# Designed miniproteins, single chains, continued (5), part 81

Each design is a single chain, and the fold is of that chain. pLDDT is the mean over its residues in the fold that is shown.

## One batch from the design tools (miniprotein)

Design m18810
Fold by ESMFold2-Fast:
Structure m18810 (fold): chain A 61 residues (1-61)
Amino acid sequence: SDARVQEILDALRDLPKEAAIALLEREIENLKTNPRPGMSEAEREELIADLRRAIEELRRA
């Protein structure tokens, strides 16, 4: 969601762009290989989409 993307960006605002992107890419891979307990596949895919959108926003800045 737009709100979650903004929350992700706000949480990483004090990091250099490259470090923030690397953290987000690592989280995406972690979610793919080690799903969080109690998280549905749909919730996981939505979170991955929000993380990917945050990466896109960082790359445009």
Scores: mean pLDDT 83

Design m18811
Fold by ESMFold2-Fast:
Structure m18811 (fold): chain A 94 residues (1-94)
Amino acid sequence: SEASEIERLREQVLARIEELRGRLDAYRQQARGLPPELQAQLNAQLDKAAAQLDDLRALVETNTFPRQFYEDALAGLERLEAEADQAFKTLSSQ
């Protein structure tokens, strides 16, 4: 049913947020090997990503949305992961 599908998507969004938080923490740990200036620059980008994850989690926990919202959220989280990974790779190669 649509309701069961929405519930499944909601749980997928919440699980994905926690996975990405773990990835951001891993990037922060690896960034400790970078020069201070690049470390600060990467941490600023990771802080923005973490804030977006916190905002999305708060929305999902306090509201009920249609199916399309959760599908868009999953796509947005995939983009956020790619952007964080690219930022890490770009700054760590300097």
Scores: mean pLDDT 88

Design m18812
Fold by ESMFold2-Fast:
Structure m18812 (fold): chain A 91 residues (1-91)
Amino acid sequence: SEENEHDLKALETDFKLVLEAVEKGRITVEQAARFAEIVLRDLKAKYPNISEEDLARMEKLIEELKNATPEEAPEVLKQFADEAIRAVKKA
């Protein structure tokens, strides 16, 4: 749908900006994890048909992000972004 395409572009843009910000040290790992928590919360509210398995993978990546070093955080955030985008595409 047009709304789904809009959400996908918004997510891709937001993830690109947050990823750049954490890579450049403009935000903390904790702030990046908070962003991921907000994304997951909003996806749960808007897309109730996202599978329990997909939700569990995203929740696990948020916990990994919370425990990541600044050097590890970009890769974990990229994995979260890929899972979130895939979940929206399936919804």
Scores: mean pLDDT 87

Design m18813
Fold by ESMFold2-Fast:
Structure m18813 (fold): chain A 96 residues (1-96)
Amino acid sequence: DLEEEIAKKAYETLELIFKAYEEVSEEDKPTLEEAMDYLIKALAYFLQKDYDSAIKELEKAIELLESVKDKSEYVKKALEKAKELLELVKKAKEES
């Protein structure tokens, strides 16, 4: 079930961002909060079947994670999971 895979990957990504938030400096925390906000917006659009908006918001989350990827191993893992999530959302768009 593609929707179940997307939900699971989104959960994994959020968990990794929360772990990264514990490790990064105070100056980098707002960037992770912003990345989480974009990820949540992407999921909201996905649930509405607005795949184009979901992809756009998820790409913004990925850009933010990329900017701080060297600050924590959990950021690097979250970035990998976010990229996998983006591919799953693109696949959902193709199958709709």
Scores: mean pLDDT 88

Design m18814
Fold by ESMFold2-Fast:
Structure m18814 (fold): chain A 70 residues (1-70)
Amino acid sequence: ASREEAEEAVRRALGLYEAGALPPEGLAHLFQALSAYANEDYEAALRHAEAAVRLAGDAEPVPVELPRFG
């Protein structure tokens, strides 16, 4: 997966967390996605972020910006 695909998916999952829409399993996937993204493992980041989004169902994400690293 590309960095941009992973970033968008992680941003959406983080927006769902801010909206209070993630169940505990979704929170676990979000933390795995953030860890993978920080390690530039964009395939794992995308996979875990998409899992978190699916677990939130029909909830609307809040717009968020990813933290800068460096």
Scores: mean pLDDT 79

Design m18815
Fold by ESMFold2-Fast:
Structure m18815 (fold): chain A 69 residues (1-69)
Amino acid sequence: SEVEEEIKRLSEAKTKEEVNQSAIRLMNSKIDELNEDERAEFSQRVAEIVRLVLEGKADFESIEKILNK
């Protein structure tokens, strides 16, 4: 799954730029399939994931759990 690939990249990201690039790809993988309300919620989940990854508080399992709601 493309989503699983991006979760893996995000969990392995070592720089702020790598985290942001992976987050953008993760957004683009699903945003076209979502309505306006779902896009807003998904964007908030991705922002939360970025924050946790940058703080060193997220791994693959944590990211997947947040994305799956």
Scores: mean pLDDT 78

Design m18816
Fold by ESMFold2-Fast:
Structure m18816 (fold): chain A 85 residues (1-85)
Amino acid sequence: MGILTNQAIKRSQQLRDATAPLGEEVARKVGEAARDAVLGGYDPERSRELIRVAEEAARRSTPEASALLQDVADRLRAVGREVEK
């Protein structure tokens, strides 16, 4: 069901794989952030934590993975701005 759901799963898996060297918990949370960014999901407490973890992972990753992680954090922050209007 749904092109967006398939894209969310694929992007989540891609970023989990890219951040696996940083640890299972970081990879899991980054995967959740990527899924929520694609689907436009936002929860104030959870999403703020996911943004923080993605930004921390970006500082510890390759330049390519860092760019993807920053994009996820920026997208999730944009969803938050629309929800918190």
Scores: mean pLDDT 79

Design m18817
Fold by ESMFold2-Fast:
Structure m18817 (fold): chain A 94 residues (1-94)
Amino acid sequence: SMEDIKKLEELVREVVELVARYEAGEISPEELAERIRELLEEAKEYFKDDPEMVEMVEKALKQLDEAIAKKDDELLLSTAVAFGAELRIKREEL
């Protein structure tokens, strides 16, 4: 739907802005992790009736937890970037 497209575009914009701020040194890895988690949970709740979206988000949440546990800033960044890419792919499929 047009509402789902708009929601995906809003989520993509927020992920891109967070990644840009992190790359600029404006936010910590901990803040990036917290805010990406919030966006993942928001996506999962909004798209709860979309099994492909739920599966993608659950996989990203597990990878995020691994990045936090290992203090792996590269895995954290790659998880955020991959989430943004998956949202963009989903938007193009609608």
Scores: mean pLDDT 89

Design m18818
Fold by ESMFold2-Fast:
Structure m18818 (fold): chain A 72 residues (1-72)
Amino acid sequence: EPSVHEQITKIIDDYKAGKISADEAEEKLLALEKQIEEKNKKSPLPKSELIAIESELALMRMYIWVKKKEEE
């Protein structure tokens, strides 16, 4: 029932709060991406909705990737 946006927000909030590592946040975001890909294969989403979801996921994955690189 939680929207993709709500699920992404929770992952990022948990990461910022130190409840999960950057690796765990990346894993959770990748799992969401796979869920959306599988859902779209079985029941295609409207193009505008799919673009919005994919853009938000890509942006948050890039955010976590940058944070991981800053810790190297």
Scores: mean pLDDT 81

Design m18819
Fold by ESMFold2-Fast:
Structure m18819 (fold): chain A 70 residues (1-70)
Amino acid sequence: EPLVLSEEEREELLRRQAEELKAALGFPEDAGYSELADYLEQQVAANPDLPPAAVATARALAEELRRLAE
């Protein structure tokens, strides 16, 4: 397996992680990645007590999900 992920490999892993996250959160399988990203950002905004690391991770994931959405 590669030591450095290509852009395509990173996108494939992110898509797989997004599908798993959708399933774990009970999102409809037809829900778009942008909807998942919006949900993550709403959760961050609704919970100001989230650790900074969790906020940063959720926002980074939301940005990547929007980039994958079409």
Scores: mean pLDDT 74

Design m18820
Fold by ESMFold2-Fast:
Structure m18820 (fold): chain A 82 residues (1-82)
Amino acid sequence: SEERRREFENVYKEAKKKISDLAKKIQEALKNGDVEGVRKAFGEFNKIIEELRKKMKELGASQEEIDKAINDLVEEFEKLLK
């Protein structure tokens, strides 16, 4: 349904915003030589992925839809760091 599609889009947009903010934090930590900050930020990335997976499951997404959303988010994160 259109309502269900909007719920998926909203959950994905939230994860995408968090990934964008996290990429900036990693770049700042790297500029400052803050190895601990970089380590913590990658831990934060794993939590964002787990939260996205959980929220999509709660909305009744298929495993295929979840895997695609996570793969898309990972690719976007990698592009932001390059």
Scores: mean pLDDT 86

Design m18821
Fold by ESMFold2-Fast:
Structure m18821 (fold): chain A 65 residues (1-65)
Amino acid sequence: SAEELAAELNERLAAAGLGDRATAIVDENGNLVLKVRGPLTPELAQLVVDFSKEHKTPIDVVGEA
């Protein structure tokens, strides 16, 4: 499920020390969204790309308001 994917992405972010920089959520339409605080660094971008490819799921990356 999208919620399980969000939880797994959040675990991966935490393991990489990036849990304070980005948070995965599921929006009202059931889409996996990554809310990023500050710049999208190469490390964070690579983690997102790898997760998306591994799970064959799109991830909408947005700046946190």
Scores: mean pLDDT 83

Design m18822
Fold by ESMFold2-Fast:
Structure m18822 (fold): chain A 59 residues (1-59)
Amino acid sequence: MGKRIAEIGKMIDKAAESGSELAKEYKKLFDKDPAEFVDNMLKGKSISDMKAAQEKKEG
């Protein structure tokens, strides 16, 4: 499992470096809960959905 999670983390980091604010939020979500983030992506959940869930937890 760790290998796939690490690969996704690298992709998110590259996207964030492109200057996308959405990619920076993915990085934040991934860092907080990598396994759940990957599981949600595999389930086809949207990034907007994941962001909303994070904001609800933090706000």
Scores: mean pLDDT 71

Design m18823
Fold by ESMFold2-Fast:
Parts: C-alpha cells; structure tokens; sequence
Structure m18823 (fold): chain A 96 residues (1-96)
C-alpha cells in the first residue's frame, strides 16, 4: 500500500537525519530542507497510488541517505538531488 510505504519512508528518513545531526555531520537547517523534500516526495507517492513509484522513490531516497552517511555526498548535494528527485517522481506518477 503506497500510503504505508510513503509514511515509512518519511519516518525512517527522519530518524536517520536526526542521528546525523546528533553526530555533527549535518546541520539542523539541512535536515529541515531534506525532510521537507522527502515529505513532498511522500505526498506525490500517496497521490499516485502506484506501488512501483513508491518502491523506486523509497529505493532512491535510501541510496541518497547512504551516500550522505558515508560522506560520498555533502548535505548540499543531497538537498539538490532530492529536489531533482521530486520532479522525477512527479514524472513517474504521470507515466506509472
């Protein structure tokens, strides 16, 4: 069910970002911006009703958070990638 996947995505991401702020690896401002974009993606996923869109959006977010945690991507780079992902997920919702 897309709603459960979308809500789980926001909850899991919020928990991971909260830990990164506590470790001094991420600012509160960067965390807030990332959560806002992840919530927008979750909203599109719920509105689409597509399990395929939900799955691929969740997978991409987990990949980006992994890159953030490993230091492969900076907070600024992840924010930019999440903005692009919002637009990509909108297109997926129209096609799938």
Amino acid sequence: MTDNIADGMVESSTQQLDLLVKLGKLSEEERKKMIEQIKEIAKIVKESGSETVAYFASLRINDLLGDLRSGRLSGEEVIEELKELVETVRKWAELL
Scores: mean pLDDT 85

Design m18824
Fold by ESMFold2-Fast:
Structure m18824 (fold): chain A 71 residues (1-71)
Amino acid sequence: SHMEQMRREQIELDIYEGLAAISLSVGRRSRDLSMYQRAIDYAQRAGTARGAALAAEAQALKAAVEAAQAK
């Protein structure tokens, strides 16, 4: 039903936001660019305002690490 589908969609958004936050946290500790990319990908799949904020933070941190490696 439509109500069951909406509940499943909300659970999916919550899962993707959580995965984005975890990947971002792991990226900060490991300095692994692939973890920042995973955070961006999960955050974009969430498609929420919180997801957009997490994606922006992950993109900024990824860019900072790439810039530091280029020096």
Scores: mean pLDDT 84

Design m18825
Fold by ESMFold2-Fast:
Formats: structure tokens, sequence, C-alpha cells
Structure m18825 (fold): chain A 93 residues (1-93)
């Protein structure tokens, strides 16, 4: 449906922003000397890329997409990024 297409587009946009934020956080953590935090942020960006690849493949094959599961996964990745951002801010204190 058009509403499902719109919801998917919104989720894809949210994932794009999350991936960009994770990349920026990884660069900042590395500059502050915390390679472990940088690696954790890079892992979030890779999970977003994997999610997008999985979604694109399912859509191309006409397979159903569980939008609620996609939303939950993005919410989980966002919460992980927020926690890492707090840790990076602590390095600057």
Amino acid sequence: SMEEERELSILMARGTVLGSEAFVLAQLARKLGDDALAAQAEAIAREVDRLFRELSERIRRGEPVDLEAVRARLDELGARLDALEAQVQALRA
C-alpha cells in the first residue's frame, strides 16, 4: 500500500541519519584516542548497511517486510548510539 511505502521510506531515512551519526561519532572517538568506542560506533553503521541490504533484497524479490521489526531494530541501534555518544562526551570532560 502507499502508506506502507511511505512508512518504509521514513524508516530508510531514519537509518541513513543513524548511519551518518555513527560514522561521525566513530571519527570523534578515534580522535579522542578511544579506538574501542570508535569500533563500536562503526559496528552500528555496519548494522544499518546490513539492514538496508536485507531490505533491498526482500523488496526486489517481492518478499514481505516486517515494518514493526525494522522499526524496533532501528530503535535498538539508536539507543546503542546514544549510549556510545554519552561515553564519548565523558572522554571530553
Scores: mean pLDDT 88

Design m18826
Fold by ESMFold2-Fast:
Structure m18826 (fold): chain A 76 residues (1-76)
Amino acid sequence: SLKLERATAYLQSLGFDREDAERLARRMLELAPDASVEEIKAAVDEAVQRLQEEGLPLTFENMERALEEVIAERFP
């Protein structure tokens, strides 16, 4: 899927390795299958902002939790 590959590439640009980036991208698309690439990127940006405001590192676990929270709010 082009959407999966583009979301994965965006997460890799933030410092995630390919495996972690792809797992996060797949999880987002499972939760919000109709989201555009632009909406996915916006959700990623908001999740990053929340972790920075909380003083938490951009680990897979922190990012997965933050993305699930953001997506639940944006795609109820």
Scores: mean pLDDT 88

Design m18827
Fold by ESMFold2-Fast:
Structure m18827 (fold): chain A 138 residues (1-138)
Amino acid sequence: LLDLAERYEKEGKKKEAALLYSQYGNVLAQMGKYDEAIKYYEKAIELAKDDPEVLATAYRNLARIYYKKGEFDKAIEYLKKAIEADPSQKAGFLVQLGRVYLKEGKIDEAIKYFKEALKIDPNNVTAKLLLEQAEKEK
């Protein structure tokens, strides 16, 4: 994976290199190597600047790692960047924002984001279940 990613980067195949660096970051994250995973997701972001879907995916992956590290402010920052990079996925990213606020105990903010997600996608089962959970924790 890494050798192929480095080769594609050298050949100017930016999108393909970004996808492989993100995949390698995912392998590192599964091993609990979060700081190393972050480095490869950042490399993917740099290479994916002109590809909204790949860029948003890399930002979401960074947000997930920061969430696992308990760095909730950074998780929120990268989820907002993911929404900006690919607005077509906004409903899903709003659900993830609500989850971060729920984990912090910021119940009112979590409820706000789940309701915003449901305004975009009223049939989002995950958002409905998480909203019900958040309302019970209030």
Scores: mean pLDDT 87

Design m18828
Fold by ESMFold2-Fast:
Structure m18828 (fold): chain A 78 residues (1-78)
Amino acid sequence: SSALQEEMARGSGDVIAQYLIAKGESEEEARKVGEDLAAASIADPERLTEVLNLATEYSREQAQREKKAIELKRLLKE
C-alpha cells in the first residue's frame, strides 16, 4: 500500500539522518537529507530500494560501533 511505502521511505530517511548526525553533520542538514531521500523514495520505487539498502548498511555500521564500545567498556573496567 502507498501508506506502507511512505512509512518505509520516511523511516529509512530518519535512519540515514540519525547516522549523519552521529557522524558530525548538523541536525538541520541531516534532517533535510533524510526528508529529501524520503520524498525521492515515495516518487520512485527503485529509489526506495536503494535508500532501504543504504539505511540497512548504516544501521549495521552503528550496531557494530555500539558492540565495540560495550567491549571497550568491559576491558576498561579492569
Scores: mean pLDDT 85

Design m18829
Fold by ESMFold2-Fast:
Structure m18829 (fold): chain A 68 residues (1-68)
Amino acid sequence: SKENNAAIRALVEELQRRYGLSPEEAERVGVLAVLGRHDEAVAILKRHGASEEEARAAVAELAALAAA
């Protein structure tokens, strides 16, 4: 829905600010999470300084928003 897309965008923007992602990398994280390619999304966040736990939690939140 539009509301879920707005929530996904807001979380992607938060991750961009928190981890210093480029706009392209931030969008890629969101797309990969929505597509169920969670390990690839986690790997991007970890390259930008996220811990394994932080990266997995963020990707799980994006995936949950996409499934709602």
Scores: mean pLDDT 85

Design m18830
Fold by ESMFold2-Fast:
Structure m18830 (fold): chain A 84 residues (1-84)
Amino acid sequence: MMSAEGQALVDRFSEIVEELEKQGKIEDAENIGAVMQVLLSNKDYAGAQQVLDQAQDPSTRDALVQQGAALKAELERLAAELAA
């Protein structure tokens, strides 16, 4: 069961995703989502909050998007190996 703290972070992330999608930055939203999924799965709520703060600041968002892209690629690779 997700804690109230975890749910609040998911809600905040959903608002950021909606804003990025309105800007046509769907790939950026997906890459940030990969980072958030790992942090929330590990119950790292402090890390998740920092990621959301970075996502809202354009100066830090590009680095976060690149980090998320690398993580998403690794997760997709692991999923493909598990499906084989």
Scores: mean pLDDT 79

Design m18831
Fold by ESMFold2-Fast:
Structure m18831 (fold): chain A 98 residues (1-98)
Amino acid sequence: MEEAEKLIRKAMEYAKQGKWDEAERYFSEAIRKYVEAGMPLDEVRRLAEEVARELAKIMLENYEKESGIKLSDEDKQKIIERTVERARRLVEEAYREA
């Protein structure tokens, strides 16, 4: 769905700017659009997990650059895993509402 792809691009743009609330909002809307378009649950889940990992990595890199604090690999992995788990819950919620 072209509309959902545009929302993913917007989420990535906001993440690169450190605007994480906007990034999460556009990402959430994109997932809902994929579900509404009839994409199978397994495909939406895989896509959401992949995008969530990429967004988390962008957010972490931006945070380190802005704060001057270097996070440990362990802390980065924990944040990425939590972001992926939130994305899974978002897919479940969107699928129930669709």
Scores: mean pLDDT 81

Design m18832
Fold by ESMFold2-Fast:
Structure m18832 (fold): chain A 88 residues (1-88)
Amino acid sequence: NIDEIIKEIEKVIRELADPETGKVNLDELVSKIREILLKNGFSEEQATLIVLEIKKLLEKHADENGYIDVEKALSLLPEIKKIIEKYK
C-alpha cells in the first residue's frame, strides 16, 4: 500500500529533522527510505532504482552540506509517491 509507505516516509522525515535547525540529512533520509521500501516488499533492484530517483530529486533542494529543510522535504512527498508508483 503506497499510501502507508508515504506516511512512513513522512514520519521518518519528521524524526530525522534536527529540532533546533529543522534540517534533515539527505543520506540518512535516503537510507531510511530504502529500508521502508524493502520492508514493504520491493526487491533490492527496485529499491535501488527508486532511491536513486528520489536522491536526484532531493539533491536539487539540498544545501552544499547535503541537508534539506523538513518543510521542503515534506513538500516533495507527492513527487516521491509518483516515483514509487512507477516501480509498483
Scores: mean pLDDT 88

Design m18833
Fold by ESMFold2-Fast:
Structure m18833 (fold): chain A 93 residues (1-93)
Amino acid sequence: DAAREAAERGAEAARRGAEAGAESKTAEGQVGGALRALGGALHGGLAARKAGDEEARELAAEGAREAGEEAKKKGGEIAAKGAYGGAELAEAA
């Protein structure tokens, strides 16, 4: 339960960070959103790894990938890169 909840919270943080970055009109906001998305996904992946929960790890990685694709559709390429990087780190964890 705790690992799955952490993975869900990580995916949610990745979505919110990527969305905020994509919608930001400032470079600082775009980079901040990207870093938040990366951190959220990484946190979820590491929590899943600690628990040995491969399904939770996949959940965190997939959520981050979806966040990256949505950010890219909105023209938030910097935010999308942060989310995709987070997904790769979560999957590798």
Scores: mean pLDDT 81

Design m18834
Fold by ESMFold2-Fast:
Structure m18834 (fold): chain A 55 residues (1-55)
Amino acid sequence: SAAEERLEALRRESLEWVEKAVKDYPEDIKEFLIKMARHSLDREVAAERARLAEE
């Protein structure tokens, strides 16, 4: 659906923004922050998909 395509695009764009924001960080910190951002985005996307299913 268009909503799912939009959610995936927002998730991808948010991850790209995070990767760009932390590009100059030490490798260990960079990997940790990207992992945490991915986890948070996955949770937010899942919550939004559940909300859309209730409508």
Scores: mean pLDDT 81

Design m18835
Fold by ESMFold2-Fast:
Structure m18835 (fold): chain A 62 residues (1-62)
Amino acid sequence: PLRRAREAAGLSQRELAERAGLSVGTISRMERGETDISAEEVDRLAAALGVAPGAFARAAAG
């Protein structure tokens, strides 16, 4: 899940949002599974977390 990946990176929701160019509310909704994540958002989140997009996509799906 996104929350675990963010916590493993030592980032707050605000810091992840700033690095990914997203709002804190969007990060919160994504971590709760309350919104769809676009391919562009996956790429931004992967870059912000320092992981490959494919690795992030697998973590989010599993």
Scores: mean pLDDT 73

Design m18836
Fold by ESMFold2-Fast:
Order: C-alpha cells, then structure tokens, then sequence
Structure m18836 (fold): chain A 87 residues (1-87)
C-alpha cells in the first residue's frame, strides 16, 4: 500500500518543547520503515535548524504497510509533543 503522510510543524512550538521525540521501535530488518522514519527525522532536524522558520510542512511517502505504520507512529509522537507544549 502506497500512502503519503503529512504533518505541519509549528517550528517555534516544537523548539520550545525541548523534549526528545517519542520514537517507535523499528525492526532493523525492515529497511523501508527505517529509511522512511529516517527521512521524516531529517526533515524535522532541518526545520529545527532553520531559526527563521515559523511553519514547515513535512511529507513522507510510505510504500509498504510497515513503513506506513512507522511513519504514522512518528508523526503521532510529534503531534503529541506539540499538543502537550501548547497546553
């Protein structure tokens, strides 16, 4: 199954959180899931490094059920951190 997962980051809010992202455990044998999660985390790191960024949209394609589940879990973790910081 091929699907795109997207999240819009409030970059100042994510920086203010100061909390490490809650990451799912991923099997090293699932290369597609590891690659997809790595790509999402690289986009987050790039957004956090850009001190002028107010918002950043992150989009990651997932070409397997395992990659889709892993990307959705990482995105859910980021959303939880943003929600907790906004409260």
Amino acid sequence: MTREVSITLDVPLLRAAGTPLELPEIDIADRAANDAVGAVLAQVAAALADTAAETREITQRADSPAALAAVEAVVAGIRAVLAATAA
Scores: mean pLDDT 70

Design m18837
Fold by ESMFold2-Fast:
Structure m18837 (fold): chain A 59 residues (1-59)
Amino acid sequence: SMLEEIKKRLEEIKKRLEEIKAQNDAVAQTFADNRALADKRGQELKSKIEKEKEEMEKK
């Protein structure tokens, strides 16, 4: 029946909305993780460069 067909499509739409939300949450987490990793690497590189600069400029 048409009513059963509509119900099935609504359930499929609901499932897809849940999948989209899960994907969006995963992408947001990935950006947060990548930013934290980039910040850590940036600090490590900055510390190394500053140490080398201080050793060269201390005369």
Scores: mean pLDDT 84

Design m18838
Fold by ESMFold2-Fast:
Structure m18838 (fold): chain A 64 residues (1-64)
Amino acid sequence: SLEELVRRRIEMARGAGEGLTRITEAVSETTGDEEKEEITERVRKRAEEVEREEEERLRRELEE
């Protein structure tokens, strides 16, 4: 169903964001504490943007 497809894509976008956060956390452990907060905030914003973009794309597909 379309609803199931939408949920799956949103979940994948969320998973990608979590993956990026995990990678950034590992990098932050190497680079030091000063940039950790800034990097974490950037990754979090990017994950939210990806989720919104994916939702918008699905909405446009549904209008077709």
Scores: mean pLDDT 66

Design m18839
Fold by ESMFold2-Fast:
Order: C-alpha cells, then sequence, then structure tokens
Structure m18839 (fold): chain A 91 residues (1-91)
C-alpha cells in the first residue's frame, strides 16, 4: 500500500512537470494558447483529486484519476507539439 501510494504520487509529479512544459510551449503558439491553459487546469484538477483519494485511502480511485491525468498530459503535449510544427511550417 505505501509503495503504491508513493508510485502514484511520483507519476502525478512527473505528469504535472510534463504538463507544465506543454503549457509553456502552448503559450508560445497563439492558436492553442487557450487550449493549453484549459488542458493544464484539467490536469491539475485530476492530480488534486487523485491526491485527495490517496488521503482518504481510496487507492483504486487515486490510480484511476492518476491514469486520467497522465493521459490528459500526453494529449496536451501532442496537441501543442502539433500546433508548434504547423506554426513553424507556416512561418
Amino acid sequence: MEEEKKKIEEELKKALEEAKKALEMGRQVPSVYEDAEAGYKRIKELAEKAREALKEGDVEKAKELAEQAISATKFLMDLVKSAKRKAEAEA
């Protein structure tokens, strides 16, 4: 149980770090600026809910929320990278 909680927290921390990088990249691309802000906010909310579930002892719910946060982070990174490539090609 302690190892599972530590693993979930570590994965959430990594997802938030990657989400922040995606947000910083998205802020440089006007076409996805608002999407990047909204996506980062959603990822933060999912991570906070996952941490709340861990505090309540609901490891199963925390894992599900953490998986959603990780998936949302990957989606956001792909979105901003795609938009950046398009913007660079149009320049």
Scores: mean pLDDT 83

Design m18840
Fold by ESMFold2-Fast:
Structure m18840 (fold): chain A 95 residues (1-95)
Amino acid sequence: AERGAATRAALRATLDAARDRVVALLRAGNAALDRINAGVDVAGAQATIDAVLADLDALAAEGVPIAALARGVLKTVRLRVLKDYKALEERANRG
């Protein structure tokens, strides 16, 4: 009974730590996306997002399903933000 309670507490702590790590990675990714959208250090921001995606892939491989979902969302939003940024840059170059 006591060993079961200790195991459940350890599993909860591991799951909470994994969620906190995914949230921290998403915050870093969102800050980098904001830099791309603002046209500030776009290359450095992309490198930050690539690092975040790699860390999310590692967590997903460790069996954290929310990391796989977070990775998919971040990858999709990055593609859209880069498209919007390049479209704005092209319009600025024409006008």
Scores: mean pLDDT 77

Design m18841
Fold by ESMFold2-Fast:
Structure m18841 (fold): chain A 79 residues (1-79)
Amino acid sequence: MAEEARKEAERFRKKAEEYRAQGKTELAERYQELSDLNAELAKAIEAGDEEKVRELRRRLHREIGRLLRTIGDELDAEL
């Protein structure tokens, strides 16, 4: 739902700001991208653009994968 996508966009934006403040630029960039995509998803849902919603959901899945790899790489560096 559009409301849920907006809440996710705000949550990820806050995470991006937190990581940027910590100097974790790579994580901040990944969270910012997820925020932007969720904001666009909310707009597409409100517009009833089913094709755009499907496209944005695929992009979100790819970006979540990138975020998980970034987190994994940072954890591996600490081991």
Scores: mean pLDDT 81

Design m18842
Fold by ESMFold2-Fast:
Structure m18842 (fold): chain A 75 residues (1-75)
Amino acid sequence: ENGEIGLEIRKVLAGELDPKDLSEEAINALRAAVKGLESQIANPEEVGLSPEQVANLRATLERLRKILEEAEKAK
């Protein structure tokens, strides 16, 4: 179910797909993923994240936010 959307997002991260070409379903899934990551980063000890995992999630979150902004801008 989420596999195809996940591949679309991975292609954007790899530079193989332009964020503006993301489907509305992929954009909605990306928005949900960003929100989920923000919640995890806000409560790292409660979800058992190490400082290194938090740093990696913050880097991922920043990348996903930029993709989401470009995709929404194209609408």
Scores: mean pLDDT 75

Design m18843
Fold by ESMFold2-Fast:
Structure m18843 (fold): chain A 100 residues (1-100)
Amino acid sequence: MELSLEEELKRIRELFLKLQDAITNKDIPAFKKAAEELLKVVEEMAKRYGIDPSLVEEIKKLLDEIIKAVENNDFEKYQEAMDKLNEVLSKFVEAARAAA
């Protein structure tokens, strides 16, 4: 888990794109996997860079809601939560760059 900030931010971007691709292809297992990986990266970065815990909690809550929607085949909730996740991730990335 010893990545540079730049590599960690790149990984967040790649994981978010994987989430979008999984929804587009209706690949529920791939979506769940990418969401779990994204949460781990965000939690590790927040601890290392002293990022506001409220941003991490928002991301965690949204990923949990998305995973539950995936498990329940609730496609409409995926779309809503994904839009909110994108906004919160953008704030997280800005906070990480400012803190580094």
Scores: mean pLDDT 79

Design m18844
Fold by ESMFold2-Fast:
Structure m18844 (fold): chain A 85 residues (1-85)
Amino acid sequence: MVEEARERLEKGEEILKLWEEDKEKAEEKIEEALKDPKFKSVAEGVKLLIEGSKVYEEKRQEAIKLSVEALDKAAKVADEIKEKR
């Protein structure tokens, strides 16, 4: 049990490091691990973590874009409503 738990943790760490360096190889390793009963649970967990990270980054970029658009619109309205003495 202890040795098996260690091997699963090492596999998860390996895949996560690989995801930062080579996403295609990381996806391949995840699919391989999903087919191995020993590593299936770790592979499923890592896959969910990666998917969550991807969704977070996509939403972050979307939020930045919307913020810039809102600021641009506010600037245009301010320019149109400039109150002079």
Scores: mean pLDDT 73

